Designed miniproteins, single chains, continued (5). Designs and how they scored, part 15

Each design is a single chain, and the fold is of that chain. pLDDT is the mean over its residues in the fold that is shown.

## One batch from the design tools (miniprotein)

Design m16496
Fold by ESMFold2-Fast:
Structure m16496 (fold): chain A 90 residues (1-90)
Amino acid sequence: SLMEEIKELIDELAEMLLNNAPLSEILEKVDEILELLRKVKDPAEFQEALEYFAERMGEVLAQATPEQRPTVLRVMGYFVDGAQKIIDEQ
């Protein structure tokens, strides 16, 4: 399902952050998640995706090294900005 695909990409993003993937690849993964999020028809499922993202990112922050934390926080901000634009424009 679309929701399972979104959750799988969020899980992949979490692994990329913890494995020090290049920032360009990390941001491409966020853009993939946001593109699928745009296709979510149900507001309740949209909210579920946002809550899942927040939960997984919280887990990443708990495990992240001091060197990883700025990238995780930047990625979270980038996602929140993108999600807010979807809410405001759709």
Scores: mean pLDDT 88

Design m16497
Fold by ESMFold2-Fast:
Structure m16497 (fold): chain A 95 residues (1-95)
Amino acid sequence: SIEELRKKLDELFEKMVKLLREYNALSETDPEKALEIAQEFHKLVDEYEKVADELIKALRENNAPTQEIVDVEARRALALIAKYTVDQGVEALLK
């Protein structure tokens, strides 16, 4: 259901925020552990994208307001930007 997909997105987002905080805290003091967290973050973003795509499809099939669809698409795009930012940080740690 749309409600279950929204709940999944919110739960995944909370996990992403936690991992991102842990990554930022460890990137200068423990780069090896920061790298492991970055890998977990990547997997989580991939799952977030999948759930977001399923929610967008369900919203369109149920003729949801355009604003609700755009909000989910914006959240998806921000998750991708966060993934890109972590990737750039990982590249810097390996230099």
Scores: mean pLDDT 85

Design m16498
Fold by ESMFold2-Fast:
Structure m16498 (fold): chain A 73 residues (1-73)
Amino acid sequence: AMLEAARDVKEVFDLALQGKYEEAAKKWKELIDKYGVPAVTAAAYFVVMPELGEEAFLLAKSKVDIKLAELGL
């Protein structure tokens, strides 16, 4: 579950790095619905964060979280 989610979660962060925060937020919600919160969260922090780097990951995650809140997701 976590490793399968990791590829899709990486796509969320690729979108966020391109400034596509609405698309990233919608994709994140889609992945939560598909894989569940534990698998998506584990994939993000244990697979994507080490690849992207902590600072860049936390910045991108913050922007996605803000957009999720704005969209009511």
Scores: mean pLDDT 84

Design m16499
Fold by ESMFold2-Fast:
Structure m16499 (fold): chain A 83 residues (1-83)
Amino acid sequence: GLKPFSTYSEKEKEVLIRGSVLAIHGPTGLTGEGLFGPGLKYAWERFGSPEALADHMRRLYGDELSREDLIDLAKYIFERVSK
């Protein structure tokens, strides 16, 4: 299983964010109109909260991450969209 999200290095968190965008939006989430931007913007506009995105991501990572870890990952994704 995956390590608790808080135990990952910043580089590992970036890889997890990339993997999350790929898992949510497929390859077009990474390459569409630019790197990460369309997929991450879609997540922000579609879900509007880290909790809503975490509930969606539980379908993809539910066997690997707790709901709390998924919320932390979703917060990290939303923070990246604002940059």
Scores: mean pLDDT 60

Design m16500
Fold by ESMFold2-Fast:
Structure m16500 (fold): chain A 90 residues (1-90)
Amino acid sequence: SLKEKLERLREAGEKLVEALREGDLEAAREEALELIKLLNEVESHPEAIPVMEEILEKVAEAVNESKDLEMESLGSLTIASISIAIKTAK
């Protein structure tokens, strides 16, 4: 169901933010890939926009606080993917 997909999307976003803040590049990569996969599953649903916007804001905060170029690169790619998904859902 859409509700279950949105909950998984929130969980993936939270795990990505945690990995980015901890500097765990391997975990951040795994969670970013899961998040992008889930974005593709919900991008046809305007109801997903508020959840995607919340995740975008949190990831952007984590990237802005990062001192690691690989974390910044991964986070920026994820932000771009979320932004595209939001535009697709509109």
Scores: mean pLDDT 85

Design m16501
Fold by ESMFold2-Fast:
Structure m16501 (fold): chain A 95 residues (1-95)
Amino acid sequence: SDWILQVQALAALTGLLVEAERQGIEVSDEDVKKLNEILRSLTPEEKEIFIEAVNAALRDPELAAEFIKKMLEYVKKNDKEGLIELAREVLERAR
């Protein structure tokens, strides 16, 4: 069900933002707004990829920090395709 995936994607983002705060990585209110807009625009398959990538990255603080920093770069560029390709890369690296 699409609404459950949306809730799970937002929960995954929340976990990533909590990790950003723990590591002292600055995330602006504008970045959070853009991230929420991007996540709502993803297909169900893309939402699943994002959720899996975040869950995998959060097991490795260094990988999580790299994911957060690169994610913010794509968000500032409004690059949805780049964000999903990054999520796929993170998931492969967490194997």
Scores: mean pLDDT 88

Design m16502
Fold by ESMFold2-Fast:
Structure m16502 (fold): chain A 81 residues (1-81)
Amino acid sequence: SLVDKFEELLLQGDPAVSAFMRELIRLLAEAEAQNWSREELLAGARRLVDETVARHGITDPELIAAMRAAAEAAVDSWLAS
């Protein structure tokens, strides 16, 4: 799955994926502290994917899709907690 691809790259220490995860965790913590809506959090997470793609020059469409899938899964998991 796309999430499995993301997890594998994270475990391998991929710098773009690792940087994305650090920023996503920070975003989730900030959203909780500020009581963001699901809609605001999803918009923030998707924006973070786009920023990471641009910053690291990511052109692999499977990796971009994997990051988007991981971001949405993390938001849903966080809100279910």
Scores: mean pLDDT 82

Design m16503
Fold by ESMFold2-Fast:
Structure m16503 (fold): chain A 90 residues (1-90)
Amino acid sequence: KKKEELEKEIEAARAKINAFIDSDTRLTPEQKARIKAEVDAVLDNALKEAQKLVDEGKYREAEITAANGIVAAYLVAVGLIEDARLGQLP
């Protein structure tokens, strides 16, 4: 059940990133929600691409795609938190 393993990995990363965002006491609830929405978009896209690769029998590429998506989601969270602190959240 490779797709289920990838889903579990992405959901574990989502929980960790959400906890990281929620731990920042300088962010408003609205800013936290906006950042979480962008993180969700990155993770959901990575999961869809990884699942497509699984359907093609490309299991190694699927795992790399999921891992890269998790890294990208963390970078998006960090960047948007910084933008929020500077009053520049898109």
Scores: mean pLDDT 87

Design m16504
Fold by ESMFold2-Fast:
Parts: structure tokens; C-alpha cells; sequence
Structure m16504 (fold): chain A 81 residues (1-81)
């Protein structure tokens, strides 16, 4: 589960880094949202294994100027106690 979550986060981050055009941001953001949902699903399924883990996911977004940029989201899996 930890390995799968890290792999999905890497895929999302790679897609964000490759998204350099504002026109590509909506499609990249949609794909990255799906990857983020998979990460959250795996974390919920394997709560005990991923407890205390933090994963950074880069998401392609438009900045205030309407240019392609990246927003980093931290996903934190809380400890059981």
C-alpha cells in the first residue's frame, strides 16, 4: 500500500511537471484528481499500514495570471491512536 501510494503520487507529480501550457491544465488537473482519489482510497483501505505517512501531490493549476502552475497538496494519514 505504501509503495502504491508513493507510485501514484510520483505519477501525479510527473504530470504536473510536464504540464507547461495553460490549455493543458484542465485535462492534467482531471487526471491528477483521479490519481489523488486513488491515493486516498488506498490510504483508507490500508489505514494501519499508512498511519503517520505524509505524501505530497503536485496538481497542475492556473495561477492568478492564467498561466500554468503547480499547487502542492499534502495528504496526511493520521495515526490510529
Amino acid sequence: AVEEIKELAERANALAAATTSAADVPAAAAEQEKLREKIEELGEKNKEEVSGMTVEVGLARLNAAGEAGVVTVELKFETEP
Scores: mean pLDDT 75

Design m16505
Fold by ESMFold2-Fast:
Structure m16505 (fold): chain A 81 residues (1-81)
Amino acid sequence: SKEELLKLLREKLEELGVPEEVKEALLTLLELSFRESLDESDVPLLEKAWNIIEENFDEEMGEKLQEILRELSEEIAKLKE
């Protein structure tokens, strides 16, 4: 479920020591990804989340995010089976 994926992401980001602002930004992006369409009020939220990620993005953060995205992709695949 959406709630289970958001919980899993939150737990993984906390375990890897990702900053709180980056954690909330990634959760916002994941939540927006479940919507069938974005309205104009969602655009500022998307831009804010993306800017926070961009400001905190380095090689170490990139490796952590790639691992989290891999694990989330595996969980999403299991939900489709």
Scores: mean pLDDT 70

Design m16506
Fold by ESMFold2-Fast:
Structure m16506 (fold): chain A 81 residues (1-81)
Amino acid sequence: MKLTFIDKKASREETLQLATELGREHPGSVVASASGFSGESVRNAVLEAAKLEGVEFILVSDEENREENKKGFEEALKEIE
């Protein structure tokens, strides 16, 4: 499984637009915006995605929630190991 976390200095609306663009660039991948997500919500989303072997999952975070979202993503990666 390929898991990618993208953190850009962007507003909620900009992260939704970026997620849409990444979905077009990576057909067959699951691309999600973490706008308004807690770190726990991000962690849970990554763990659920990890059950889908062979799927690329791309998560886009907004600037306001970046640290919490990144921490949730990294914690989930350690659990997948």
Scores: mean pLDDT 70

Design m16507
Fold by ESMFold2-Fast:
Structure m16507 (fold): chain A 84 residues (1-84)
Amino acid sequence: SPEAAYAEARKLFDELEKKYNELMEKIKSGKLTPEEVKKANRYKFLADAIRRALERADAEGLTPGMAASLQTLINAAKEAEKAL
């Protein structure tokens, strides 16, 4: 359903932001490797893409087409995360 896709996108956004913040805390301690910096940037990029899609859904209303676009983003983000 559109509501299920929206809820899943919000959950994935929260998970990606958490992973980004955990890596950023390592930066503060001076322990982050170049590969972990790339990983943090990837999590931030994916989170920002989902955030923009959620903001659009909030502004324009959650249509079936918007829900399908959210599901495509969720699937793409999950595949990108598996490659990290």
Scores: mean pLDDT 84

Design m16508
Fold by ESMFold2-Fast:
Structure m16508 (fold): chain A 65 residues (1-65)
Amino acid sequence: VVELVRSMPGTTAVEEFPAASGGTVVVATFSTPEAAQRALEQLRRMPEVVGATLASPTTVVALVR
């Protein structure tokens, strides 16, 4: 899932943090708000993604198993 986020259109940076509940918190930064919105919608449809939200117009935060 993290490698998929890195390959998403407009991705400029991806950071990974271990989650206390298990899994990984992924913070992805995008070149445009439109790219961030498309990534958010895609991530929310993936079964490996527990939850995803926007931290800023160009930043998506996701919890991945």
Scores: mean pLDDT 77

Design m16509
Fold by ESMFold2-Fast:
Structure m16509 (fold): chain A 68 residues (1-68)
Amino acid sequence: VKKAGEEIKKLGEEGGTGEEAGEVARKYKLTGDDYEAGLAKGIEQAPNAASDSPEFIKAVGEGMITGG
């Protein structure tokens, strides 16, 4: 989970897409619960960001790392 969060955060920093973040989640075999927890933290940190924005993707990655 932490390594997946680091890669997702890097994708957000590089202007990556939500689809690419989904590929990282598959690569690390994240469960639906792990992914939903990351999304919830992203929404809390960036509630005004669109779900397809790099800002939201970065917030999801940071939430997965910090929320441990």
Scores: mean pLDDT 68

Design m16510
Fold by ESMFold2-Fast:
Structure m16510 (fold): chain A 108 residues (1-108)
Amino acid sequence: MNQKEKELLNASLKIINSKTVEEFLKALEEFRIKLIEIFPNEKEKISKAYEKTLEELNITIEEISKSLNKELKKKFLVNFFSNLSKLLSNEPEKAEIASNVANQLNKL
């Protein structure tokens, strides 16, 4: 797993392991910053992946933030990276990073 994939996986694990709403929101902000650093100029695709994932799961970010269910947080992140990978399909190297992170999270 390359360094970019490791950084995204570590940021994702902080979200999954968050125990309070405050910890969740801090982890989500760190995750958002890392996504922008690793996928420069892809803010619109990141936002679309986020919105699509919440719509497909029929869930709000507030509901996820209040949940102690690690499996729900993991499912959100797996689906997010899967959707992001599809949106990045025209940039194979970026799509592969997103796909690899989704696969690693799904193996947890």
Scores: mean pLDDT 86

Design m16511
Fold by ESMFold2-Fast:
Structure m16511 (fold): chain A 70 residues (1-70)
Amino acid sequence: SIKEIIEEGKKKIKETLEKNKNASRSEIGEEIRKIIDETAKKLREAGASDEEIAEAVKELLDFAYKLEEE
């Protein structure tokens, strides 16, 4: 489902931040960008609308930014 794809994306972002806590902000940003792009592709393949994909991308970006502030 769309929700499961988004939750998988969030899990991957969290895992990337946890294992790369000493990496540069630029390197972490590139990995997060890749996860978001892959999640958007999976959502598109699952039949999500452009609006649903845009909302999911925003949700994943907001999630990543909040975790980076911790």
Scores: mean pLDDT 80

Design m16512
Fold by ESMFold2-Fast:
Structure m16512 (fold): chain A 82 residues (1-82)
Amino acid sequence: SMPPSLTQAEIDAAFAAADTDGDGVLDDAEVYAGASLLRGRPLSAAERAALRRAMQGADFDGDGRLDRSEFGILAAGWARAP
């Protein structure tokens, strides 16, 4: 069973696995893939909607992509949500 808290190593592993382009940033689809890996299951429509809202509130450099730090903050916050 997976604990509700995430370690930096778990977040980094999910980021690396989701980063299919190897460019050090994630688009929307890669964020969903990383979050699915952290949950250990496919995301529900409600979980994808919650992540989409969180991403819309994040500070982006104008291209709608998340770097490792932004993904870590989002993943930690998302993992604590019911």
Scores: mean pLDDT 68

Design m16513
Fold by ESMFold2-Fast:
Structure m16513 (fold): chain A 88 residues (1-88)
Amino acid sequence: KQELIDEAVHALLTDLLKSYGIDEEQAEELAERLLEDPEAAAEEAVKEGLLTPEQAEMLRDFVEEQRELMEEVLEKSGEEQLQRLLEG
């Protein structure tokens, strides 16, 4: 259940980070780090020059909001419905 939520949020984060000009491999790695520890990952990304401080703050809020939304979808619609959304 948590794996499905994390996969959905990871995909959204990866696409968002790519839109910031980060390459796909770096975006995927950063998205994974943001899911594990949003605060530490955002700080490291700023140090690495991958994100501005403003983008880092927005991404921390985005991760929390998207996780809450995906958890609500999973609880109300069931795991099968969330999986269909990810596939289609």
Scores: mean pLDDT 75

Design m16514
Fold by ESMFold2-Fast:
Structure m16514 (fold): chain A 65 residues (1-65)
Amino acid sequence: MTLDVDDLETIKKVIERAAADGHISPQTAQNLLKVIDEMIKQAKKEGKEIPLDEFSQRLEQAAAA
């Protein structure tokens, strides 16, 4: 399973909504959104989809930072 740009943008909206509703801290939301924006830029530049396992690992690292 891989994530394209549209998938990443949808996930970004989910994170923004979770932050707006107070389900995650503003700092966690900022860290997650930064990583997703980097993945969107990478996918657009390289014309590649992001593997789900890579996506999950990068988000977990960002949330732990």
Scores: mean pLDDT 80

Design m16515
Fold by ESMFold2-Fast:
Structure m16515 (fold): chain A 97 residues (1-97)
Amino acid sequence: MELVEEAKRLAEELVEKDLKKAIEVGKKIASLILKHAETLEEILRAIAAALRLIGAEFDNNKQDVLDALHDLIEVASRDPELLKKVVEMIKEAIKSL
């Protein structure tokens, strides 16, 4: 199974089950990507996603949270090890519900 597709499906499940937890996990994923970012584009995309997640805390916009998580997953997909770590973070969040 393709890890990117799995990560996106898990993100959708997390957003539907617990929006607040999805935002918390998304912020942690953005922080992880920032620590591993090698390009200015990756840094800016992680920051943009984090800001979108912060905005979603005030309006409860599920689509904004999904869009942010999907963009973070896309950035993480450039590094297979980073993507695996992101998948595990989302799985652990779902298990903790």
Scores: mean pLDDT 86

Design m16516
Fold by ESMFold2-Fast:
Structure m16516 (fold): chain A 55 residues (1-55)
Amino acid sequence: DLVLDEDVTAALRAAGYGTFEAIAGADLDELAAVPGVSRGLARAIIEAARRALAR
């Protein structure tokens, strides 16, 4: 459901969020601290990761 920039994906992996499991368990404010990730984007990423893990 989300298309992420390659830079955002690289920043997430560098911060330890390289898997849907890590993202789905992340705190919103902690994920929003990743460069290129706003609070709104962090929420959308977490929700998308949780949906991906549910199916």
Scores: mean pLDDT 75

Design m16517
Fold by ESMFold2-Fast:
Structure m16517 (fold): chain A 81 residues (1-81)
Amino acid sequence: MKITIHAKGLTKEQAEKAVKFLESLPGASASYDSNGNVYAQGELTKEQAEKAIDFIVSLGGSAIALENGKIILKKNTDLFR
């Protein structure tokens, strides 16, 4: 499935760790900015997306996963409001 992941609320160091984890997933690409925002996309399974979100949340971030523009997974979404 083509899934995009958005994360917020990370430090630069935490965002870098999140990107490295996401890039370890087959067919995924990821980037981060200086404000602790992370963006990733790829041919991911729902299980892979859930693991990625759980990892981001474990670092202290908020994350959502989208498939075809629809939210399929979300955790700690206060920063997306």
Scores: mean pLDDT 78

Design m16518
Fold by ESMFold2-Fast:
Structure m16518 (fold): chain A 63 residues (1-63)
Amino acid sequence: KQKAIEAIKQSLEITEEDVRRRIKAIEEDPSLSPEEKARLIERYKKALEELKKKLQERIKELE
């Protein structure tokens, strides 16, 4: 159980870092309009929150 919980937490940290890097790339992309940037960033943030919620529920089940 402990190793499974650690693996889930580690996977989440990696995903969070990847999402942050992608958001930064979107912010720095000169080919995207400010509106397109805002829309894409919002989409990534929502997807990350949804994933966090699902993984937190999974961790609770493994306790």
Scores: mean pLDDT 79

Design m16519
Fold by ESMFold2-Fast:
Structure m16519 (fold): chain A 87 residues (1-87)
Amino acid sequence: LSPLERALAETLLRLFQERAGPALADLDPDSEEARRIAVEKLAEAAREAAERTGASPETALRVVELLTRSDPEAFRQEVLRAVREAL
């Protein structure tokens, strides 16, 4: 990752943990509710991280692709769609 991409990734993960962590802690990870919240909060975190770091939408999408590369393909595609719409 470039320095900008690393800063964006760190900001995104911090924002996601702060905002989604408490909401997801009491939910079944395999539930549709948990998946929906995770997708929504990750897209919100990506948009705000891009705003805070000054990164372009293209850079933010690339970072999200890298952060989710080990996730199930269906979840990853849903996240990428939500992020594209939020940016």
Scores: mean pLDDT 78

Design m16520
Fold by ESMFold2-Fast:
Structure m16520 (fold): chain A 102 residues (1-102)
Amino acid sequence: MEKLIEAKRKFIDNLLKAGKLTEEEREELLKNLEDDEAVKKILEKAFGDKELAEEMLAVMRGRRLALMKEAGLVDEETYERKIEELEKKGKELEKKREEEKK
């Protein structure tokens, strides 16, 4: 779905605007949008943090799920379950980040 790729591009552009990515890292991400493992590796390199890269990938997956729901590819119950799973994973990553500060 073209809309899924567009949502990932908008997210990456927002990271560039926030100064979290260089233009070269943005271009590399755009070339690998369909490969979650490649995206994760690029984000790990950009942020220097594997857990932050996984959190960013989870945000991208959440946006993808919202578009799939809008397109009728996922029902509301499935969407709610998957969002809840992503939120739970996000909380686990946040706890790990807090523990690293100790």
Scores: mean pLDDT 67

Design m16521
Fold by ESMFold2-Fast:
Structure m16521 (fold): chain A 75 residues (1-75)
Amino acid sequence: MFEEEAEKLLEKGRELAERISQADEKIAKEFLEKVEKLAEAVREGDWEKAKELNEEALPVLKEGMEALAKAGLLP
């Protein structure tokens, strides 16, 4: 069962989305939506779909990290 993996992904994704929301709430929301879809694919064991969703999430993550950097909120 991949529920534990999906839960860990959601937990980390929510933490990162919360940080991004301090710089850009819209990017944070889009990122969280991508992470939720990715976690669902992981829970189902659909690794092909999970790979595709991860590739879709990466550009949004990059935008979020750039927003955090501009706001001076990166560690």
Scores: mean pLDDT 80

Design m16522
Fold by ESMFold2-Fast:
Structure m16522 (fold): chain A 72 residues (1-72)
Amino acid sequence: ASPAERAAMGAVAAGAAGNEAGMRAGSQKLYDESGNEEAARAALEGGRALGAGDAVKGNQYARIAGELAREA
């Protein structure tokens, strides 16, 4: 996986675990590696939704973040 893909997955996983600081750090790293603000926002939305128990919304945003990270 690319650095951007690892950052996206790390941000989503941190959010799912309730680690807001880790989620924000992963999202920032995703932006730094990809230059794509939409990817960073999708990772934050995905992580937050998963952390809140909304698997449908969380998985949709996590997929978007992963796809955008792969294009970087």
Scores: mean pLDDT 86

Design m16523
Fold by ESMFold2-Fast:
Structure m16523 (fold): chain A 63 residues (1-63)
Amino acid sequence: SLSAKSTSLGIAQLNTSRGALSDAQVQAILDKLRAARAAVADDAEHAEQLANVIAKLEADRAA
């Protein structure tokens, strides 16, 4: 999708299932999340939401 809002909804669903995701899937999601965050840099609320999801996924991978 071209919508950052649509992307955020997809990311929220993936975050719910992150414990069941492979490392490769988590990496792909992180790459998409970072790109989405850059795309919504002018939307502070959206950028913060994406940053929180990125941080949680990175922490999960590091553990």
Scores: mean pLDDT 68

Design m16524
Fold by ESMFold2-Fast:
Structure m16524 (fold): chain A 61 residues (1-61)
Amino acid sequence: SAELKAEADALIARARAAVAAGDEAAFQQTLRELSELDRRASPELRAYIRAELNRVLTARS
């Protein structure tokens, strides 16, 4: 759980950096990696990832 949370935080940070840089390819790659992690995550961690991704997507607009 703690290890998966750290991995999720790193991927969310990469998603934010990709959005800030306008790097669509890096953003899409990071979303695929987050989707794979989501399959292995607890419901609590999935809710956290979803909330953080919504914040990233709002910034993308």
Scores: mean pLDDT 82

Design m16525
Fold by ESMFold2-Fast:
Structure m16525 (fold): chain A 81 residues (1-81)
Amino acid sequence: MMEKLKEEAEKIKEELDKLIVEVLDEANKQKLDQETIRKILEEKVKKFLKEKGFSDEEIEEIINGGKSLIEVLERLEEKKK
């Protein structure tokens, strides 16, 4: 069980990292200001995590570094019992 949660967390992290790189590359090409880049990044990250089944509260915990992806996934798995 723990290995599966770790694998899912790593996969989500890799997809998230790719999303961030894509946003930064596009922003660099368009010469967007830092505030615009931050807004686009936040919106895309929030949408991505919502599609993965995270709540708005859980997304805020992840973005603010208060919780690891593994800890959030463990809580979701426990609630499915």
Scores: mean pLDDT 68

Design m16526
Fold by ESMFold2-Fast:
Structure m16526 (fold): chain A 62 residues (1-62)
Amino acid sequence: GPEAGLEEIMRLSGLSREAAEAAVEAYRSGNRSLTLAAIHEIARAGGISREEARRLLDRAAE
């Protein structure tokens, strides 16, 4: 569910709750540039693939 996705983003990336929520909101925005930036930020910070970052954002955005 959304909370589990948000917690997993925080755990893997080390982002604060506020920063993780901002990334999820950017992903929900429907703006391509903001979506790509959110995916890249989580992937880079977490040391995970862009595909995994997208799956986490999809879960958090449910």
Scores: mean pLDDT 83

Design m16527
Fold by ESMFold2-Fast:
Structure m16527 (fold): chain A 58 residues (1-58)
Amino acid sequence: MTPYEKALEAAYEGVKLQKEGKYDESEEVFQRGVREAGATAEQANDATAEAIKKVSEE
């Protein structure tokens, strides 16, 4: 699995937690996922934007 794909999975979890009001847990999931994936800052940003669009349809 590519670093981007792994970062995208972490971003989905983080965005879902943020939508539920679990901001601290969301931040931890994002940080852990990016570190484990070995993703660059640009890849992490792109993955987060994609996850936000998919999870936050409204």
Scores: mean pLDDT 76

Design m16528
Fold by ESMFold2-Fast:
Parts: structure tokens; sequence; C-alpha cells
Structure m16528 (fold): chain A 65 residues (1-65)
């Protein structure tokens, strides 16, 4: 379900980001994306995947600097 997709995305964000404030920020963005696209699984999945790619880039920048 789309609710499980949201939970899985939040779990992945917790693995990617170790900062509590960043986790809260990204969880809020996930919830906003879900509310906007809750009836469109394909678009929801695509946007959440893009968000995970952004989180990975942020984590990489934090490791390097």
Amino acid sequence: SNEELVKETKAKIEEILDDEELRKKYFGIVDEIYERHKDNTEKLKRILDQLLEEAERVAEQRRRG
C-alpha cells in the first residue's frame, strides 16, 4: 500500500541520515509528498525515490566536509 511505501521510505531515510533534525525535515517532506500523491502510486514512488537520492547526496556531502 502507499502507507507501507511511506513507512519504508522513512526507514531508508533513517539509515541514510544520522542527524535527528534532518530526519524530521525529510519525514515532513515525505508526509507532504504522500498527501499530494496518495492516490497515484507510480508518481508517489517516483518522487519518493528522488527524495531518497537527495538524502544520499546530503549524507555524502556531510561525510566529505
Scores: mean pLDDT 84

Design m16529
Fold by ESMFold2-Fast:
Structure m16529 (fold): chain A 91 residues (1-91)
Amino acid sequence: KERAIELLDELTERAEKIVEESIKDPFEAEIVKALIRMAAAIAKLMIERGEDPVEEVREFGRLAATAVKPYSEEAAREIERLGREAAERLE
């Protein structure tokens, strides 16, 4: 559980950096980062309520990728890959 929350924090930070590199408009970048932070908060809440940490980390990656996809398909694929890799670390 604690390891999953730690990985969500790491994944969120990395996703925000990818957003900053991929979205040129600072206002749009802030909106996408806010959506990603909200998705992370929901994932943490679900894990605390007893949901599967592996699935919650994976779903967070998908949601974060979906938020950035309209701006960069490459960034979306990278974020989704990072989410899958984080979920694999939890087994």
Scores: mean pLDDT 84

Design m16530
Fold by ESMFold2-Fast:
Structure m16530 (fold): chain A 75 residues (1-75)
Amino acid sequence: KYKLTLVFDDGSTVTFEADTLEEVYEKAVKYIREKQPDADPAVLIANILNVIGALIEMELTGKTEATVHVAGSPK
């Protein structure tokens, strides 16, 4: 079981849980795309890369939980 928490600039948080890192990735990226539709494309890409980086670190280190800062705010 894996857990990823996103923390936005406005202080809002959202947590995704799944049995696989792939499922956590899909949930987190879908949320970012849906909740930040007006985001600058460079900011959106940076946010997605931050999620990918956290998931890679979890895979390489064996950690089951991570927290990632996401620029901007969800709508």
Scores: mean pLDDT 82

Design m16531
Fold by ESMFold2-Fast:
Structure m16531 (fold): chain A 81 residues (1-81)
Amino acid sequence: SAEEEARELIVLLGAAIAELREALRNNEPKSVIEKLLEQIEEIKRKLEEILPQVTDPALRARAEAALREADETIKEAREYI
């Protein structure tokens, strides 16, 4: 279902954000940061695409919060490289 997919994507997005933040903290090479950014942007796009099909307001709010955190982390990473 859309709800199951959204829940899975929220978890995956959170994990990818944590991995990118760790890479930034460890001053990983630009190539590593760029690969992690690509992964986050892919998960973000999938979550954005499915979001209109999510009927649960609480799950939708959680997805929107995850997308905002992704945007903030992407901005931070782009300023790093």
Scores: mean pLDDT 89

